# Designed miniproteins, single chains, continued (2): the designs that were tried, part 26

Each design is a single chain, and the fold is of that chain. pLDDT is the mean over its residues in the fold that is shown.

## One batch from the design tools (miniprotein)

Design m4878
Fold by ESMFold2-Fast:
Structure m4878 (fold): chain A 79 residues (1-79)
Amino acid sequence: GSDAYRAFLDQSLEAAKKLGLKTVEEIEKAYEEMQKRGDTSEEAYLVQQAYNGVKAARLDVSTGSPNVPLAQEVLKQLE
């Protein structure tokens, strides 16, 4: 993967960590609740960052992209 993509995934993990979200399920639930509220807070911004990384990582694993090793590293931290 590119350095930019690694930085993107790392930023998504940091966003999840700041929110106290530990699993993919917790991140997805937080994203759904944020969307229902139309929230524009700092919390909503961090939820969006965390969700974007999880979505990208799951897609990489599903498609067998060159980024699979980085994607697996991210997803393992969210078990």
Scores: mean pLDDT 81

Design m4879
Fold by ESMFold2-Fast:
Formats: C-alpha cells, sequence, structure tokens
Structure m4879 (fold): chain A 76 residues (1-76)
C-alpha cells in the first residue's frame, strides 16, 4: 500500500541520517537512494528525486545534504 511505501521511505531516511552523522557518506547515500526508490513507487522517480533535493537544501548536515543530492541523481 501507499502507507507501507511511505513508512519504508521514512525508515530508510532515518538510516541515512544515522550514517551521515557517523561521517559515512557511502552508507548515507545508499539509504537515501532506498528511501527515494520507495517514494518513487508512490509519486514516480522525477518527483521522488525532487523531494530528496528539497530535503538536501533543508539539511544542516553537509554529509546528509551530499548523500541526498547523490541519491536524487542516481534515482533519475
Amino acid sequence: SKAEYLAKAGEYLQKAVKYAKEGNLDKATEYALKAGEELAKIMGKERAAESLRIEAENSKDPILSEALKKAAEELE
């Protein structure tokens, strides 16, 4: 269901935040991409990628911001 995809996207984004705080850009990007893939199941890849870019602009963590931008590029 749509709710299940949204919940999974949230779980993956939480993991991306965790790895970014640990300084692990590769793992943060991996989980940001997984979050984007779940969002894409609801709204399509283009809108999911845009959602990740907006989150990147709003992030105060430079590693999380970079991970979200890389994930958005990979998703498209």
Scores: mean pLDDT 89

Design m4880
Fold by ESMFold2-Fast:
Structure m4880 (fold): chain A 71 residues (1-71)
Amino acid sequence: MTEEERREIEEKAEEFKKLFETTDEPLGPEHQELAAARGAVILERGGVEVRGIYREDGRWRVDAAGRVETV
C-alpha cells in the first residue's frame, strides 16, 4: 500500500479505536459509515489493534474473542 493509504487507514483506525474505548452502545450508523468507507485496522504494529473492525474492501470482521482479525 502507499504511504497515503497507510495514513488514511491509521486515521480511521484511531477514530474507531476511540469510539470503542469510550462507547458502551452497540454499533451504530457511525460504525457503519467506517465499514462502508473501507473501515480500518492496522495490525502491523504488534501492540496496536482496533476492536470491532477488519478492513478488506469495505468489510469488517471481529473474532469470537472480540478482537479484530486480519486475513
Scores: mean pLDDT 46

Design m4881
Fold by ESMFold2-Fast:
Structure m4881 (fold): chain A 85 residues (1-85)
Amino acid sequence: MAELAAHARAATEEALAQRDEIVKAALEEAKKMSPEEAEKFAKDAEDINIGLAEKLYEAGAISEEERKKLIEMVNEVIKAIKEAI
């Protein structure tokens, strides 16, 4: 489990460092979808990624600050998608 925790921390740090790029990629993908498909995409991304951030925090893989930053990033992606529809 130590390797899994280390990979989770590295992935979290990489995601936070690439926040603007992730938001842009999600927005470009959503623009190819119908408004209904983009809304579903945003909802699925919210449920999966917020759930993952909470589980990583509960498992001790990430800090409370990192959990909050991941949730903020997910919310930013969702907001960008909704504003582009």
Scores: mean pLDDT 73

Design m4882
Fold by ESMFold2-Fast:
Structure m4882 (fold): chain A 86 residues (1-86)
Amino acid sequence: MDEEIMARADALHEAGDVSVEAARLLGEAAKIAVRIAREEGRTEEGLRAAEAALTAFARLAREAGNEEAARIAERALEEVRRLAEE
């Protein structure tokens, strides 16, 4: 799961897809990955992977001029951090 989500993030990065839809997909995938990592006792690993993917996406979205997509990714980042704290 985590590997698949990182692969999807890499694919979106390679394609240059920094749309709002891509941001929503990545955010949802990251939250699922963190929840699964928690169930497997790998919360720190899952959180770091999600943080890396969401941070990279937000940066690319801003560079592309898509502030809305960047904001969605940043909101998802806060959500995955909260999920990891519980």
Scores: mean pLDDT 77

Design m4883
Fold by ESMFold2-Fast:
Structure m4883 (fold): chain A 57 residues (1-57)
Amino acid sequence: SDAQLQAEIDSLRYVPEEVVERLRADFAAGRLDRRELLEAQVEDGMKLIEEGVKKSL
């Protein structure tokens, strides 16, 4: 659903701001690629793990 896609974009914390802004713009224009969103989510998750390790030091 549109609400779910919006929430998924808004949940991104560790990807660059320009990536999040591009995803939001594409979503607003009806051009959002689900694969592009998934790739951003994977990158975000990997960075979350990396930052968690750094905080343990």
Scores: mean pLDDT 80

Design m4884
Fold by ESMFold2-Fast:
Structure m4884 (fold): chain A 92 residues (1-92)
Amino acid sequence: MKEKAKEALEEIAARTKIFLLFENAPYSVIEKVSEIFRKAYEEIDAGKDPIEALKKAVDEVSKILESLGFTNYAEWVRKYAEEKIEELKKEE
């Protein structure tokens, strides 16, 4: 569970960073998004609930994306995270 949650965070973070770079988003936004995902990753390593850490990071990042007009990408991030969370809940 923990490792799969970390992998999901890394994948969402990498894809989101690439998307923001492609869309010429301000560096401050890219940095903020990166910090949100890094903090969630560190919280999982510290023993925090992986599902709650993932949900919180995704919600914060999606709100930032929506505020910039990237509504379709924010919807993808939320959907991808929901699918990963469902997989994590089924993990032994």
Scores: mean pLDDT 82

Design m4885
Fold by ESMFold2-Fast:
Structure m4885 (fold): chain A 61 residues (1-61)
Amino acid sequence: SELEKLEEERKKLVEKIHATVDAMEQAADAGDVDALNALRAELQKLWKEYQKVMEEIEKLK
């Protein structure tokens, strides 16, 4: 169903967000400013995608 597809998309985005946050912690510990800036941009992109998926899920409830 459409809802099941969106829930799977949400799950994948949560996994990517967690991985990005973990990578940001590692980059911060290493003092890698370039990696941190790239990861911040990726996190913002993933968060926007997550919000869109959550909006679509809410419409189907």
Scores: mean pLDDT 86

Design m4886
Fold by ESMFold2-Fast:
Structure m4886 (fold): chain A 75 residues (1-75)
Amino acid sequence: SIEELKQQLAQIQQQIQQLDQQYTARLNELKARYLETGDPAVRAELERLYQEASRQLSQLQQQKQQLEAQIQQLE
């Protein structure tokens, strides 16, 4: 139903917001540490988290767009 799809959309939007906030905070913290230390281990962790964040957020955004398209087709 449209109601079920809208509930799924709301859940995905919530997940995107929470995940984006968490990744942004962590990435900014690691960037600050790297600027202070130049530690290659910190750079490696920063790069890993950046790749992970980009992948996960892109996946959720794609799911969101798919749900929005389905809702629009039914409305």
Scores: mean pLDDT 86

Design m4887
Fold by ESMFold2-Fast:
Structure m4887 (fold): chain A 63 residues (1-63)
Amino acid sequence: SPEEKIKEINQEALERAREFQQRVDEAKKLPDPEKRKTEIAKIQDEVYEFSLEKQKKLAEARK
């Protein structure tokens, strides 16, 4: 059902959010400030791309 598909998408998003948070926390521990900044920016780009993918999946699940 659409409801089951949406639950699956939301569960995947929660797991992905935990992964992103862990990666940010690890990036903050990097000794090089410039490398730290670059890694955090990369993670932010991936978060944005994932948000677009999630919105697309949710729209398709409602069809």
Scores: mean pLDDT 84

Design m4888
Fold by ESMFold2-Fast:
Structure m4888 (fold): chain A 55 residues (1-55)
Amino acid sequence: ASVDNLRAKFDDQYLDDSVVDLFEKARQETDANVAAQRETAAVLSAIGNQIDSQQ
């Protein structure tokens, strides 16, 4: 609800929580990027194993 948005904004300004939220968001994005890189590496490794088997 719109009222909830205003409440969140006031609490964020009062507690200076914006910086903490941005830091947490950056951490979550970094973790997601690491997970994506790990998944890509796993896929590439699996493909490499398949190619090696086909050689």
Scores: mean pLDDT 65

Design m4889
Fold by ESMFold2-Fast:
Structure m4889 (fold): chain A 71 residues (1-71)
Amino acid sequence: MIGDKSEEIKEFQEFLKSLGFSHLGEIDGVEDENVKEALLQFQKFYGLEKDGILDEKTKEKLKELLSRKKP
C-alpha cells in the first residue's frame, strides 16, 4: 500500500543519520518511540514546537532540508 507518511518518516530517518542520529533505530518508515525522540531533538535543533510529532511545521523544515540534501 502507498504511504505518504511512511515515506516522509523514512526520509526523516535517513536525514537524521546524516545529523548523527544513526543509532535511533531502523529506516523502516515506522513512527515509533525512537522516531518520536528524534523528532523532539530535531524540533529543538530548529526551534520548532517540541511535541515529538511530525507536524506541519516540522514537515516544512524537513522538506527544506531534504531539498538541500538532494543533488
Scores: mean pLDDT 68

Design m4890
Fold by ESMFold2-Fast:
Order: C-alpha cells, then sequence, then structure tokens
Structure m4890 (fold): chain A 88 residues (1-88)
C-alpha cells in the first residue's frame, strides 16, 4: 500500500532530523498497527502489498517489526524503502 511506503519514507526523514532512530521506529510500529486496525487489514496482507511495491526484504523486515515490535527490523524496512526509491 502507498500509505505504508509513505509512512516509512516520512519516518526516515524524521530520524535524520531528530537523531532519535529507536523512538521514531517504535512510533512507526504503533502508527502502522493503528492503521491496520482501522482498515481491518492483516499483517500478511500489508506484507504482500509491500513485497509487490518494494520487494521481499522490505516486506520481511516490516512483517517482523509489526509482529514482534522490534525497532531494529522497522529501521531496516525504512532504510530498504529509501534505497529502493534512490535506485529509480
Amino acid sequence: AEVVGNMLRLSDRVMERTGNEEGVAKATIRALRSYLEQENKTIEEVAKEVKELYGEEVAKSLKKALETGDPEEMKKAIELVKKYEEKQ
């Protein structure tokens, strides 16, 4: 979903501005979990959409972050989306 990709890109910019990478990653996990609840979407559905748009590694890291709350996996997903955009 474009919304998820946009949230990940925005999170990268906020991390650069604030230097609070862990805090931003945790906030992004909470925001995405809220988005999933509002849209009645599963983590699996969002991971599939992200895989189609940004590739398997982004989808894998995002899924793990949303399932476990691991900020390091969310940081990895954010970095991979940024690199994908830079290649185009």
Scores: mean pLDDT 80

Design m4891
Fold by ESMFold2-Fast:
Structure m4891 (fold): chain A 71 residues (1-71)
Amino acid sequence: MEVLLSSSEKLAYILKLAQELGKSLTFAALSELLRRVSGRRSDIERQMRRLVEAAGEEKTITREMVLELVE
């Protein structure tokens, strides 16, 4: 399915968005997020914005934030 990102493409896109938004993810947060998000860029963008807002001034997004905010 050409419009859906593969696991490696989702990884690259999440890391790109995190860098652009001034955040990093723990390995555990990144793994959990990859498992929960769809292959759609719009879903990844929405979930990343939600996580960034929840993190506030914290530079690191944790697995606990992903578990609470991403279904």
Scores: mean pLDDT 80

Design m4892
Fold by ESMFold2-Fast:
Structure m4892 (fold): chain A 70 residues (1-70)
Amino acid sequence: MDLNALKRALETEDTAAVMERFDVSYEQLAKLAPTLFNLGPVPAIPREEIDRAARTLPARTFAGALYAQF
């Protein structure tokens, strides 16, 4: 799987469309998200990165919803 293409799709496309295109479940996306967005096992993420993502990523995308949680 091309993780860079998946990350970009999660930032720009609807979650359901990404799941169909990449043949992944929501549970698989949730497991991949920490790796794709460099979240790691620790809760601390650079605030500037979160603020930038929240302002630039559409709320309808998986990434936009993910960063809105922080």
Scores: mean pLDDT 65

Design m4893
Fold by ESMFold2-Fast:
Structure m4893 (fold): chain A 87 residues (1-87)
Amino acid sequence: AMSKEELIEFAEKAVRQLAEELGLTDEQREFMIDLVKEALELIFEGKPLDEVIEYVRQKAEELGLPEEARDLLIRIVKYLYDLVKSQ
């Protein structure tokens, strides 16, 4: 099983790669990394997936992330949730 630190590193690397492929700005990429780290903390605290998704969606909208980046971020959060719960 991956440690919490390994999952954070994995998520950060995945977000960096996907943000680059979408042509996002450095600022937008860093916002996505911060949000995925916050989502992981909520998952480790035992928050249900729906609550984590709602939080991330609201924060991404507040930060002005484009719809494509928000959709990608939610998909990453769902994937990470499954990884954490399958360990």
Scores: mean pLDDT 83

Design m4894
Fold by ESMFold2-Fast:
Structure m4894 (fold): chain A 75 residues (1-75)
Amino acid sequence: EPSVSPEGEALLRAAQKEATERIQKLIAEGKEEEAKRLLAETLRDVRDELAARGLASPELVAAMEAAVARWEAAL
């Protein structure tokens, strides 16, 4: 399996959890467009932070983009 740093993995996992909670709340409130915007902004911020810390790997970025696509398909 692709090797990812524990720090990078932890950041991605934390971001996914936070995004999931906020997105589900927005969907429950009928704010699907705000949920999509929040998802896009959160993932951009995580990508930038991973890059700034030197933790970004193609595998980690791909996993993040796959999570986005899954959420967009569910909205």
Scores: mean pLDDT 70

Design m4895
Fold by ESMFold2-Fast:
Structure m4895 (fold): chain A 78 residues (1-78)
Amino acid sequence: SLEEEIEELKKRIETLQKVIDALYKNGLISKEDYEELKKDLQRAMEKIETNPEEARRILQETVLKLGEKIAENIRKKK
């Protein structure tokens, strides 16, 4: 159902917010990257009830962006 889809998306966004918080706290992403990713997740949450497909797309883009930023940080460390 649509309600189940919305609830799943909320849980995924909340989980990713916690992951991003932990990564920033542990110095694995920059403050600038942290601020950007938080904004992206807020935008996804704002769209969740009006356009769940757009919210899902934003979430997927945010996950890919996070992976890229982590990989870049690991490369910089050696």
Scores: mean pLDDT 83

Design m4896
Fold by ESMFold2-Fast:
Structure m4896 (fold): chain A 88 residues (1-88)
Amino acid sequence: SEGRKKLEELDREVEQAAEEGPEDRERRAELLERFYRLLGASDETIEAVRRAVVEGDEAARAKVTAFERELSANETEEGVYERVAAAL
């Protein structure tokens, strides 16, 4: 599952960035933008990811959470991995 491998790689990069430079919110935002883009997030949702991470924007965080809930409701875990693989 290429999609699973790619998501695991990005998740590790996000975790490493948080550990090595927790204050570097810009780097963390860039990695999370890539992660959500692979999940099929819209440009509006990708911009919300940046605002939530860099600025602590609560409305933007709510928008990202809404996207995550819609994915959870409409996709299986395997379906998400398939979508990521197709986007590569």
Scores: mean pLDDT 77

Design m4897
Fold by ESMFold2-Fast:
Structure m4897 (fold): chain A 89 residues (1-89)
Amino acid sequence: SNLGELISKKLEELIKEGKELIEKSKEIKDKLEAEKLKIKGEMKIKFAEEAKNKINNDETFTLEDLEALREKYKKEEEEKIKKIEKELK
């Protein structure tokens, strides 16, 4: 459907944004800030790729399921950032 194509396009945009954040992290001299930005980029890519996979392969996948997946990756991002903040002074 046209809605499915629009969602797919937005997920591709998230993958592009995530890759841009990872590239920008390589320009940051502060190791903690660089790692945080890299984590943020990686989580955007993982969310978008998993969402695309589920939309393409699971006819029962709903907008509520998409929101739950987004919340899952938001929590994973927060946990990874907290871990890096403890490891990098």
Scores: mean pLDDT 84

Design m4898
Fold by ESMFold2-Fast:
Structure m4898 (fold): chain A 77 residues (1-77)
Amino acid sequence: MLSPREVLEALQQHLDRLVAAVRTLSRAQAEELLAKVKEELQALLDYFKKNHPEITAEVEAMMNAYLERLEAVVAEL
């Protein structure tokens, strides 16, 4: 079974790949993908709030940092 920390590390790696992929898209396509990613990350944060409240602050900070990074990449397109 994956620990919550291993899930977060896997998510971090996935988001890094997603940022690289976004750079190959048009701005409109990247903005649409960003909206979907925001929805998925919010659902995941809600899951951690319910099941792992002790690490929720760290999860939220990580997700916010990645959303800011994705938004910055989209803004450069």
Scores: mean pLDDT 76

Design m4899
Fold by ESMFold2-Fast:
Structure m4899 (fold): chain A 76 residues (1-76)
Amino acid sequence: DARRQQANDMIARFNALMQQMRDMGVVFTVDPSMQDQVNRIMNAIRNYDASDSDFAFFQQMLDGMDRGIARRQAAL
């Protein structure tokens, strides 16, 4: 239950960050060589089948997106 709530919160944060990026006219991209890994981890989180390392990876990705958005806003 706690992990399910954490997964829901992380997906909600991801959706909010994606919306902010769309509103700024920025497209989220990943290195093509990492695309399969990113897709696997995101699917595991959405399906509530994520490991601790999957949550850690996704958290780092969300923090990176947040910093990227902040940097873009500061440059405007």
Scores: mean pLDDT 76

Design m4900
Fold by ESMFold2-Fast:
Order: structure tokens, then C-alpha cells, then sequence
Structure m4900 (fold): chain A 78 residues (1-78)
């Protein structure tokens, strides 16, 4: 249902915002802000395409892994 998909999106965005708010590195903070916007935009497209809850969950989980990997790479280059 759209309600279940919106709840998953809210949880994912809340996790990313909490991470951003705890970050002291301005580059990592900016990267997380950008990632939040991309996650919200991608979720809006998936909702418009009537993606299943399972597909939505899998996509959000994949995006979280990619964001975690991207932040680790930024920290290694600092």
C-alpha cells in the first residue's frame, strides 16, 4: 500500500537526517543532504509507477548501502 511505502520512506529519511545532524564533517553533511534529496525523488518516481512494497523496501535498502559506502570513501580521501 502507499501508506506502507510512505512509512518506509519516512523511516529511511529520518535515519539519514539523524546521521547528517550527528556529522561534524561539512563534506559528509553536504553529501547526506544530497543523498536525502535523491532518495525522496527516487521514491516519488517509484510511487508514481505503483511499485510493490517489496520493491520499494529493496530499493531503499540498496540506496542506504550505497550512501554508507559513499560516506566511507569520502572519509578515506579526507
Amino acid sequence: SAAAQRALLRQTVAQLRAWRDAETDPLVRAALDHAIRLVEADAARMLAQRASVAAFRARLAQQMREIQEGVELLRREA
Scores: mean pLDDT 88

Design m4901
Fold by ESMFold2-Fast:
Structure m4901 (fold): chain A 62 residues (1-62)
Amino acid sequence: DVRAQVQELLQSSDPQDLRLAAKLLRGVVPESPFVNGLFDLTESSDVEVVRSALSLLLGLLP
């Protein structure tokens, strides 16, 4: 389950784990301007911005 895997990765402060979470979500979250903006935020150097964007993307899963 992608949701469970992403939730586990979001507990990490490791940028590599957060990048993996973003990669997993790109395969399952439908594309839209809002979603694309959130994925742009996952490229931020601020780990809290990345984590917040990933949490919002996770909430958009069907």
Scores: mean pLDDT 81

Design m4902
Fold by ESMFold2-Fast:
Structure m4902 (fold): chain A 96 residues (1-96)
Amino acid sequence: DIEKLVEEVRELIENRKPENLKEAQKIMKENEEVREIIGKEGAKRLKEREEILADVSAREKRLEILLEIQRGAGKDTEENRAAIERNLAEEEARRR
C-alpha cells in the first residue's frame, strides 16, 4: 500500500501538470511514511516543478505589463523593461 503510494507520488511529480503536483503534495502531507520514503529528494523535485510553473506564469504576466507600458507611454525601451523586471523580482521575493 505505502509502496504503491510512493510510486503514485513519483509519477505525479514526473508529470508536468499543476493538478498532479497538488495531488502529490496532498499525499505527502497526509502520509508521513510516504514523506520519509520519498524524503528530501521527492520534496526537492516537487519544488523544482512548482518553480517551473511559477516561471511560466510570471513570464506571461511580464509580457502583459510590457504591452500595457508600450501602449500607455507609446514607447518600449530597455530601461522600461528593466524596471518591470525589477518590480516583478521584488514582488516574487516578498512572497518567499
Scores: mean pLDDT 63

Design m4903
Fold by ESMFold2-Fast:
Structure m4903 (fold): chain A 76 residues (1-76)
Amino acid sequence: MREQARRAAEAAVRAAKELSEEEIERIREEQVRAGEEISPELAELARRALEAAREGDLEAATEAILRLAEEVERLE
């Protein structure tokens, strides 16, 4: 689990370096909208994951992704 989350965080950080601020905002809005359709908690975790990736904070991005996965598993 954590290794998969870290790999996802590394990919997100790398992608964020190649994306413009407008593209990052678009992705953020899309992910937040998807999360809000499920729960406010998922939307907040999605926001944190994207912000951490944009800042290049691999640790924070990994933790946010792990918490997202745990919340999804808790729902089903």
Scores: mean pLDDT 67

Design m4904
Fold by ESMFold2-Fast:
Structure m4904 (fold): chain A 61 residues (1-61)
Amino acid sequence: SDVEKLLELIEKFKASPSPSLQAFGDEAEEGLRKLEEEGRWDEIRLMLETVEQLAKELGIE
């Protein structure tokens, strides 16, 4: 699912040695939780596409 893919990517950001990327992972996890609670599946899809692109550009895969 999109949620599962996002959680896997978020965990990779949180595992980064960069404090800024760890903080991004924490904020992304909180944001995803709120979108899931609100049933905003279209925004979860957009978030996944955005986070996947960022992870690819930063070599976090």
Scores: mean pLDDT 85

Design m4905
Fold by ESMFold2-Fast:
Structure m4905 (fold): chain A 67 residues (1-67)
Amino acid sequence: PTVVRPTEEQRRAILEGVRRHLDEMKKYDYSDSILLHTNDEEVREEARRLAKEAGFKLTILPRTTAP
């Protein structure tokens, strides 16, 4: 498998997306988990921290491309 590390800008964009999703879930009183597909360990750790801080469960799956 090819491991491509996202740029700092890409990482920020992903984490900003997670934050926005958490804000929407909080606004609409959802109790569901958030699903994130990423192979980057730093994004994984930070997203998990953000979800925990917001009080939501985060499910992180490896990104797989199937034909």
Scores: mean pLDDT 67

Design m4906
Fold by ESMFold2-Fast:
Structure m4906 (fold): chain A 93 residues (1-93)
Amino acid sequence: MEEILKKLKEALEKAKEMVEKETGGNEFTDEKIEEIEKLIEEAKKAGVTPPVELYLLKEALEEIKKEAEKLGKGSNESTKYLVETAEKLFNEN
């Protein structure tokens, strides 16, 4: 469980770096969603029920993708907020 959460936190940090570099959101966000889905699959294959935090992070990234599409690849204030919110779920437990 904790190892999977740490892997997701690493994926979240990479998504945050993308937002900070203003490189655009959708392509990188899609990659992060795929990484989370793979982590969920790996947990299930290992016989482990993924914690709720994995699903919350996936929802946050899906919302980031939706907002990034609306904004094109410009200012990502809302997407940045969602990334920071998801990050806090792993840091303030």
Scores: mean pLDDT 58

Design m4907
Fold by ESMFold2-Fast:
Structure m4907 (fold): chain A 55 residues (1-55)
Amino acid sequence: SPEEYKAFAERLNKAAEVLQARADQATSPELRQHLIDAAEQAKKLAENYRKLAEE
């Protein structure tokens, strides 16, 4: 349902914020990059579900 897709998109955006915050605190460059990549993937998934909610 559109409501479920919107809720899932919001959860993914919150997960991306948590991953970005952890990346900002990471001392290892490798870990920082992995967390940034994970945050970006979560944001892309959130955008896909947001668009599905509008269809």
Scores: mean pLDDT 87

Design m4908
Fold by ESMFold2-Fast:
Structure m4908 (fold): chain A 73 residues (1-73)
Amino acid sequence: AAELAALADRLEEIARSEASKEEIVEALIELSESLGDEATEEDREAALAAPKEDLLQAAADASELARRAAEAA
């Protein structure tokens, strides 16, 4: 629970800050792994190919998801 709450805070900060694509993708991978999903190298490469605007939106959405997951735990 605490790890998901910490990831939610980090993703929210990344979504609001001047974060690099690599930082956004790393945070999203950490969330997926915390939820029990395995991220492949191909998934990482696909995410890095996405526009930064889409990655920032994904980080904001992921922050909300991580908060809900933390509340459910």
Scores: mean pLDDT 74

Design m4909
Fold by ESMFold2-Fast:
Parts: structure tokens; sequence; C-alpha cells
Structure m4909 (fold): chain A 91 residues (1-91)
């Protein structure tokens, strides 16, 4: 599925193992834009990312993505969290 591909690529970006950074950036932008159209999902994800950062102020974006995603039972929120932090790393 497209969500599975997006998650796999986001994990590769966060671990610095992505080979096609331009394609990866375009994919992450599309994924982030798609999920951000849902304001409730965006607010929930942003809240979880901020909570993870507050509890772990010196942690890497990879750690924050994993920790924030663990706080949500919603797969769409988890995919968005990983994609958002991966896109930030590429910017």
Amino acid sequence: SEAEKALEEAIKILNDTSQEKTISRELMKKVVEYYESNEELKKEADRLIEQARKENPDASDNFIARRAAELSPNEKVRVYIYAKLALKKLE
C-alpha cells in the first residue's frame, strides 16, 4: 500500500539510509499534505510530537518519531508523524 511505502521511506530518511533523496522528499511532501488536510489528525500528531519532545528535549528526530508514534493507536497518525519528521530532516 502507499501508506506502507511512505512509512518505509520515512524510516529510511530518519536513519540516513535513503538512496533517492529527491524522490523521497517529493513522496514525503505528498504524504504530509494529504494527512494535513485532516485538521483533527494534524492536531493530534502535533500534540504527540510536542509531548515526546518535552519529555526528551535532547533526543533525535528519529527517537521523537518512534516515541510519539508509540503514544497513538491510530495508524494514520503514526504514518503522518514519521513522514512529517522525515520531511523536516530533508529540509
Scores: mean pLDDT 81

Design m4910
Fold by ESMFold2-Fast:
Structure m4910 (fold): chain A 114 residues (1-114)
Amino acid sequence: SAATARTRAAMLAIVDALLARPDAGPFRDPPDYEALNMPTLPELVPNPVSLATIRARIESGEITSLAELEALLEQMLANVERLYSEDSPVARAARALYADGRALLARARAELAS
C-alpha cells in the first residue's frame, strides 16, 4: 500500500541519516568479536543489532513500523550499556545516535500522520 511504502521510505531515511553520522562506525556492521578479542561476547549479547542489519530487515519487509525501528535502536543502546562504561566514547556515541534517532522518528511520525 501507499502507507506501507511511505513508512518504509521514512525508516530507510532515518537509518541512512544515522549511518551518515561521523560517530556511527561502531554501530554500522555486526561486531567482529574475534577481532575485538571478545569471543564470549555473543553469550552476553545474544541479539546483536547493527544499523546495516536494521536496514536490510527494513528492505526485506521484516521491520514494518516506526515502533519496531525504535525498539531496535533502543536494544542497540542497551547492548552498548551492558558492555561499556557510561563515560566510554562508544557509550557516549550510542546515546547521541539514539537521541538523533528519536528526533528523526518523532519527525517521521508527524509527517506520516498528516
Scores: mean pLDDT 81

Design m4911
Fold by ESMFold2-Fast:
Structure m4911 (fold): chain A 78 residues (1-78)
Amino acid sequence: SEVEEAVKLLSDPSESVQIEAGLKLLELAEKDPSALPPLEEALRKVTNPRVRHFLVSMALTHSRRPELRELARRLEAE
């Protein structure tokens, strides 16, 4: 699935590939809440603080889905 492919790319050694994959996961979660659990697990495993911060900020700024914004707030508080 597109979700599984994007989750795998979040572990790519390239920061730009991780960012593109994360943005794709955010887009998928915005359209379908079934993508929220794999997005949460994947974001918790992101070790690059710049990638994690960028994706959390993008979700807080641009998401219209309350569940995605709540997920991003929880991750920011950790």
Scores: mean pLDDT 85

Design m4912
Fold by ESMFold2-Fast:
Structure m4912 (fold): chain A 86 residues (1-86)
Amino acid sequence: MEELLRQAYEQGRAEGVEAYRRLGEEGARAALEAREREVEALLAALEALARALGSPVLAGAGQVLRDLQQAYLEGFREGIAEAAAA
């Protein structure tokens, strides 16, 4: 799991750097905000489904997905910040 979190962060960081360099600061920020909204909607839907079904398996899978998505988004933010500072 830790290795997957690291990979998600590194992938996000690389994509954040690319977004800034291709879209500029405003475009990269808009891309990050869109990704954050999509992630929040997906995780909320999965949590609601797990609750409705009373499924520990779905609840556990949802936590793993939340952690991976948070690592990715954190990486994406760092990538934008690094590219902006360069």
Scores: mean pLDDT 84

Design m4913
Fold by ESMFold2-Fast:
Structure m4913 (fold): chain A 64 residues (1-64)
Amino acid sequence: MEEEARRASEAVTQFKERYPQYVDPETGELDLTAMTDEQLDELRELARDAPPLRRAVDEARRAR
């Protein structure tokens, strides 16, 4: 399926493989608040066609 949710999942999976240090070992999800601004920008670029993930990245940046 070529859905936005699938693209978001693929972007998250790819990013977890590149930066395993930001993966929560208990939940398996990315800790966006632990990432640098450059890493958040990389994730946002990968998520350009996945609006929910882009919103999550933007919220993480605003929380700083």
Scores: mean pLDDT 72

Design m4914
Fold by ESMFold2-Fast:
Structure m4914 (fold): chain A 67 residues (1-67)
Amino acid sequence: GMVTDVSGKKFTPKAELLVPPSVPLEKLQRLVNASGLPAALVELPDGSYLILAETEENRKILEEWLK
């Protein structure tokens, strides 16, 4: 199904990136906004975040930026 990205745009996610709980939400939010890529954030029960990306290519770009 469609999800809403961090800027309010809707897209269909095709890739997922698990973010370690050591990365604060504020830093993650700023990074995703700076990328300009459509991405949605999902909070997991352990306090980590899952990034839903529109493409596998976008997932790889975001993964590299988190390192």
Scores: mean pLDDT 78

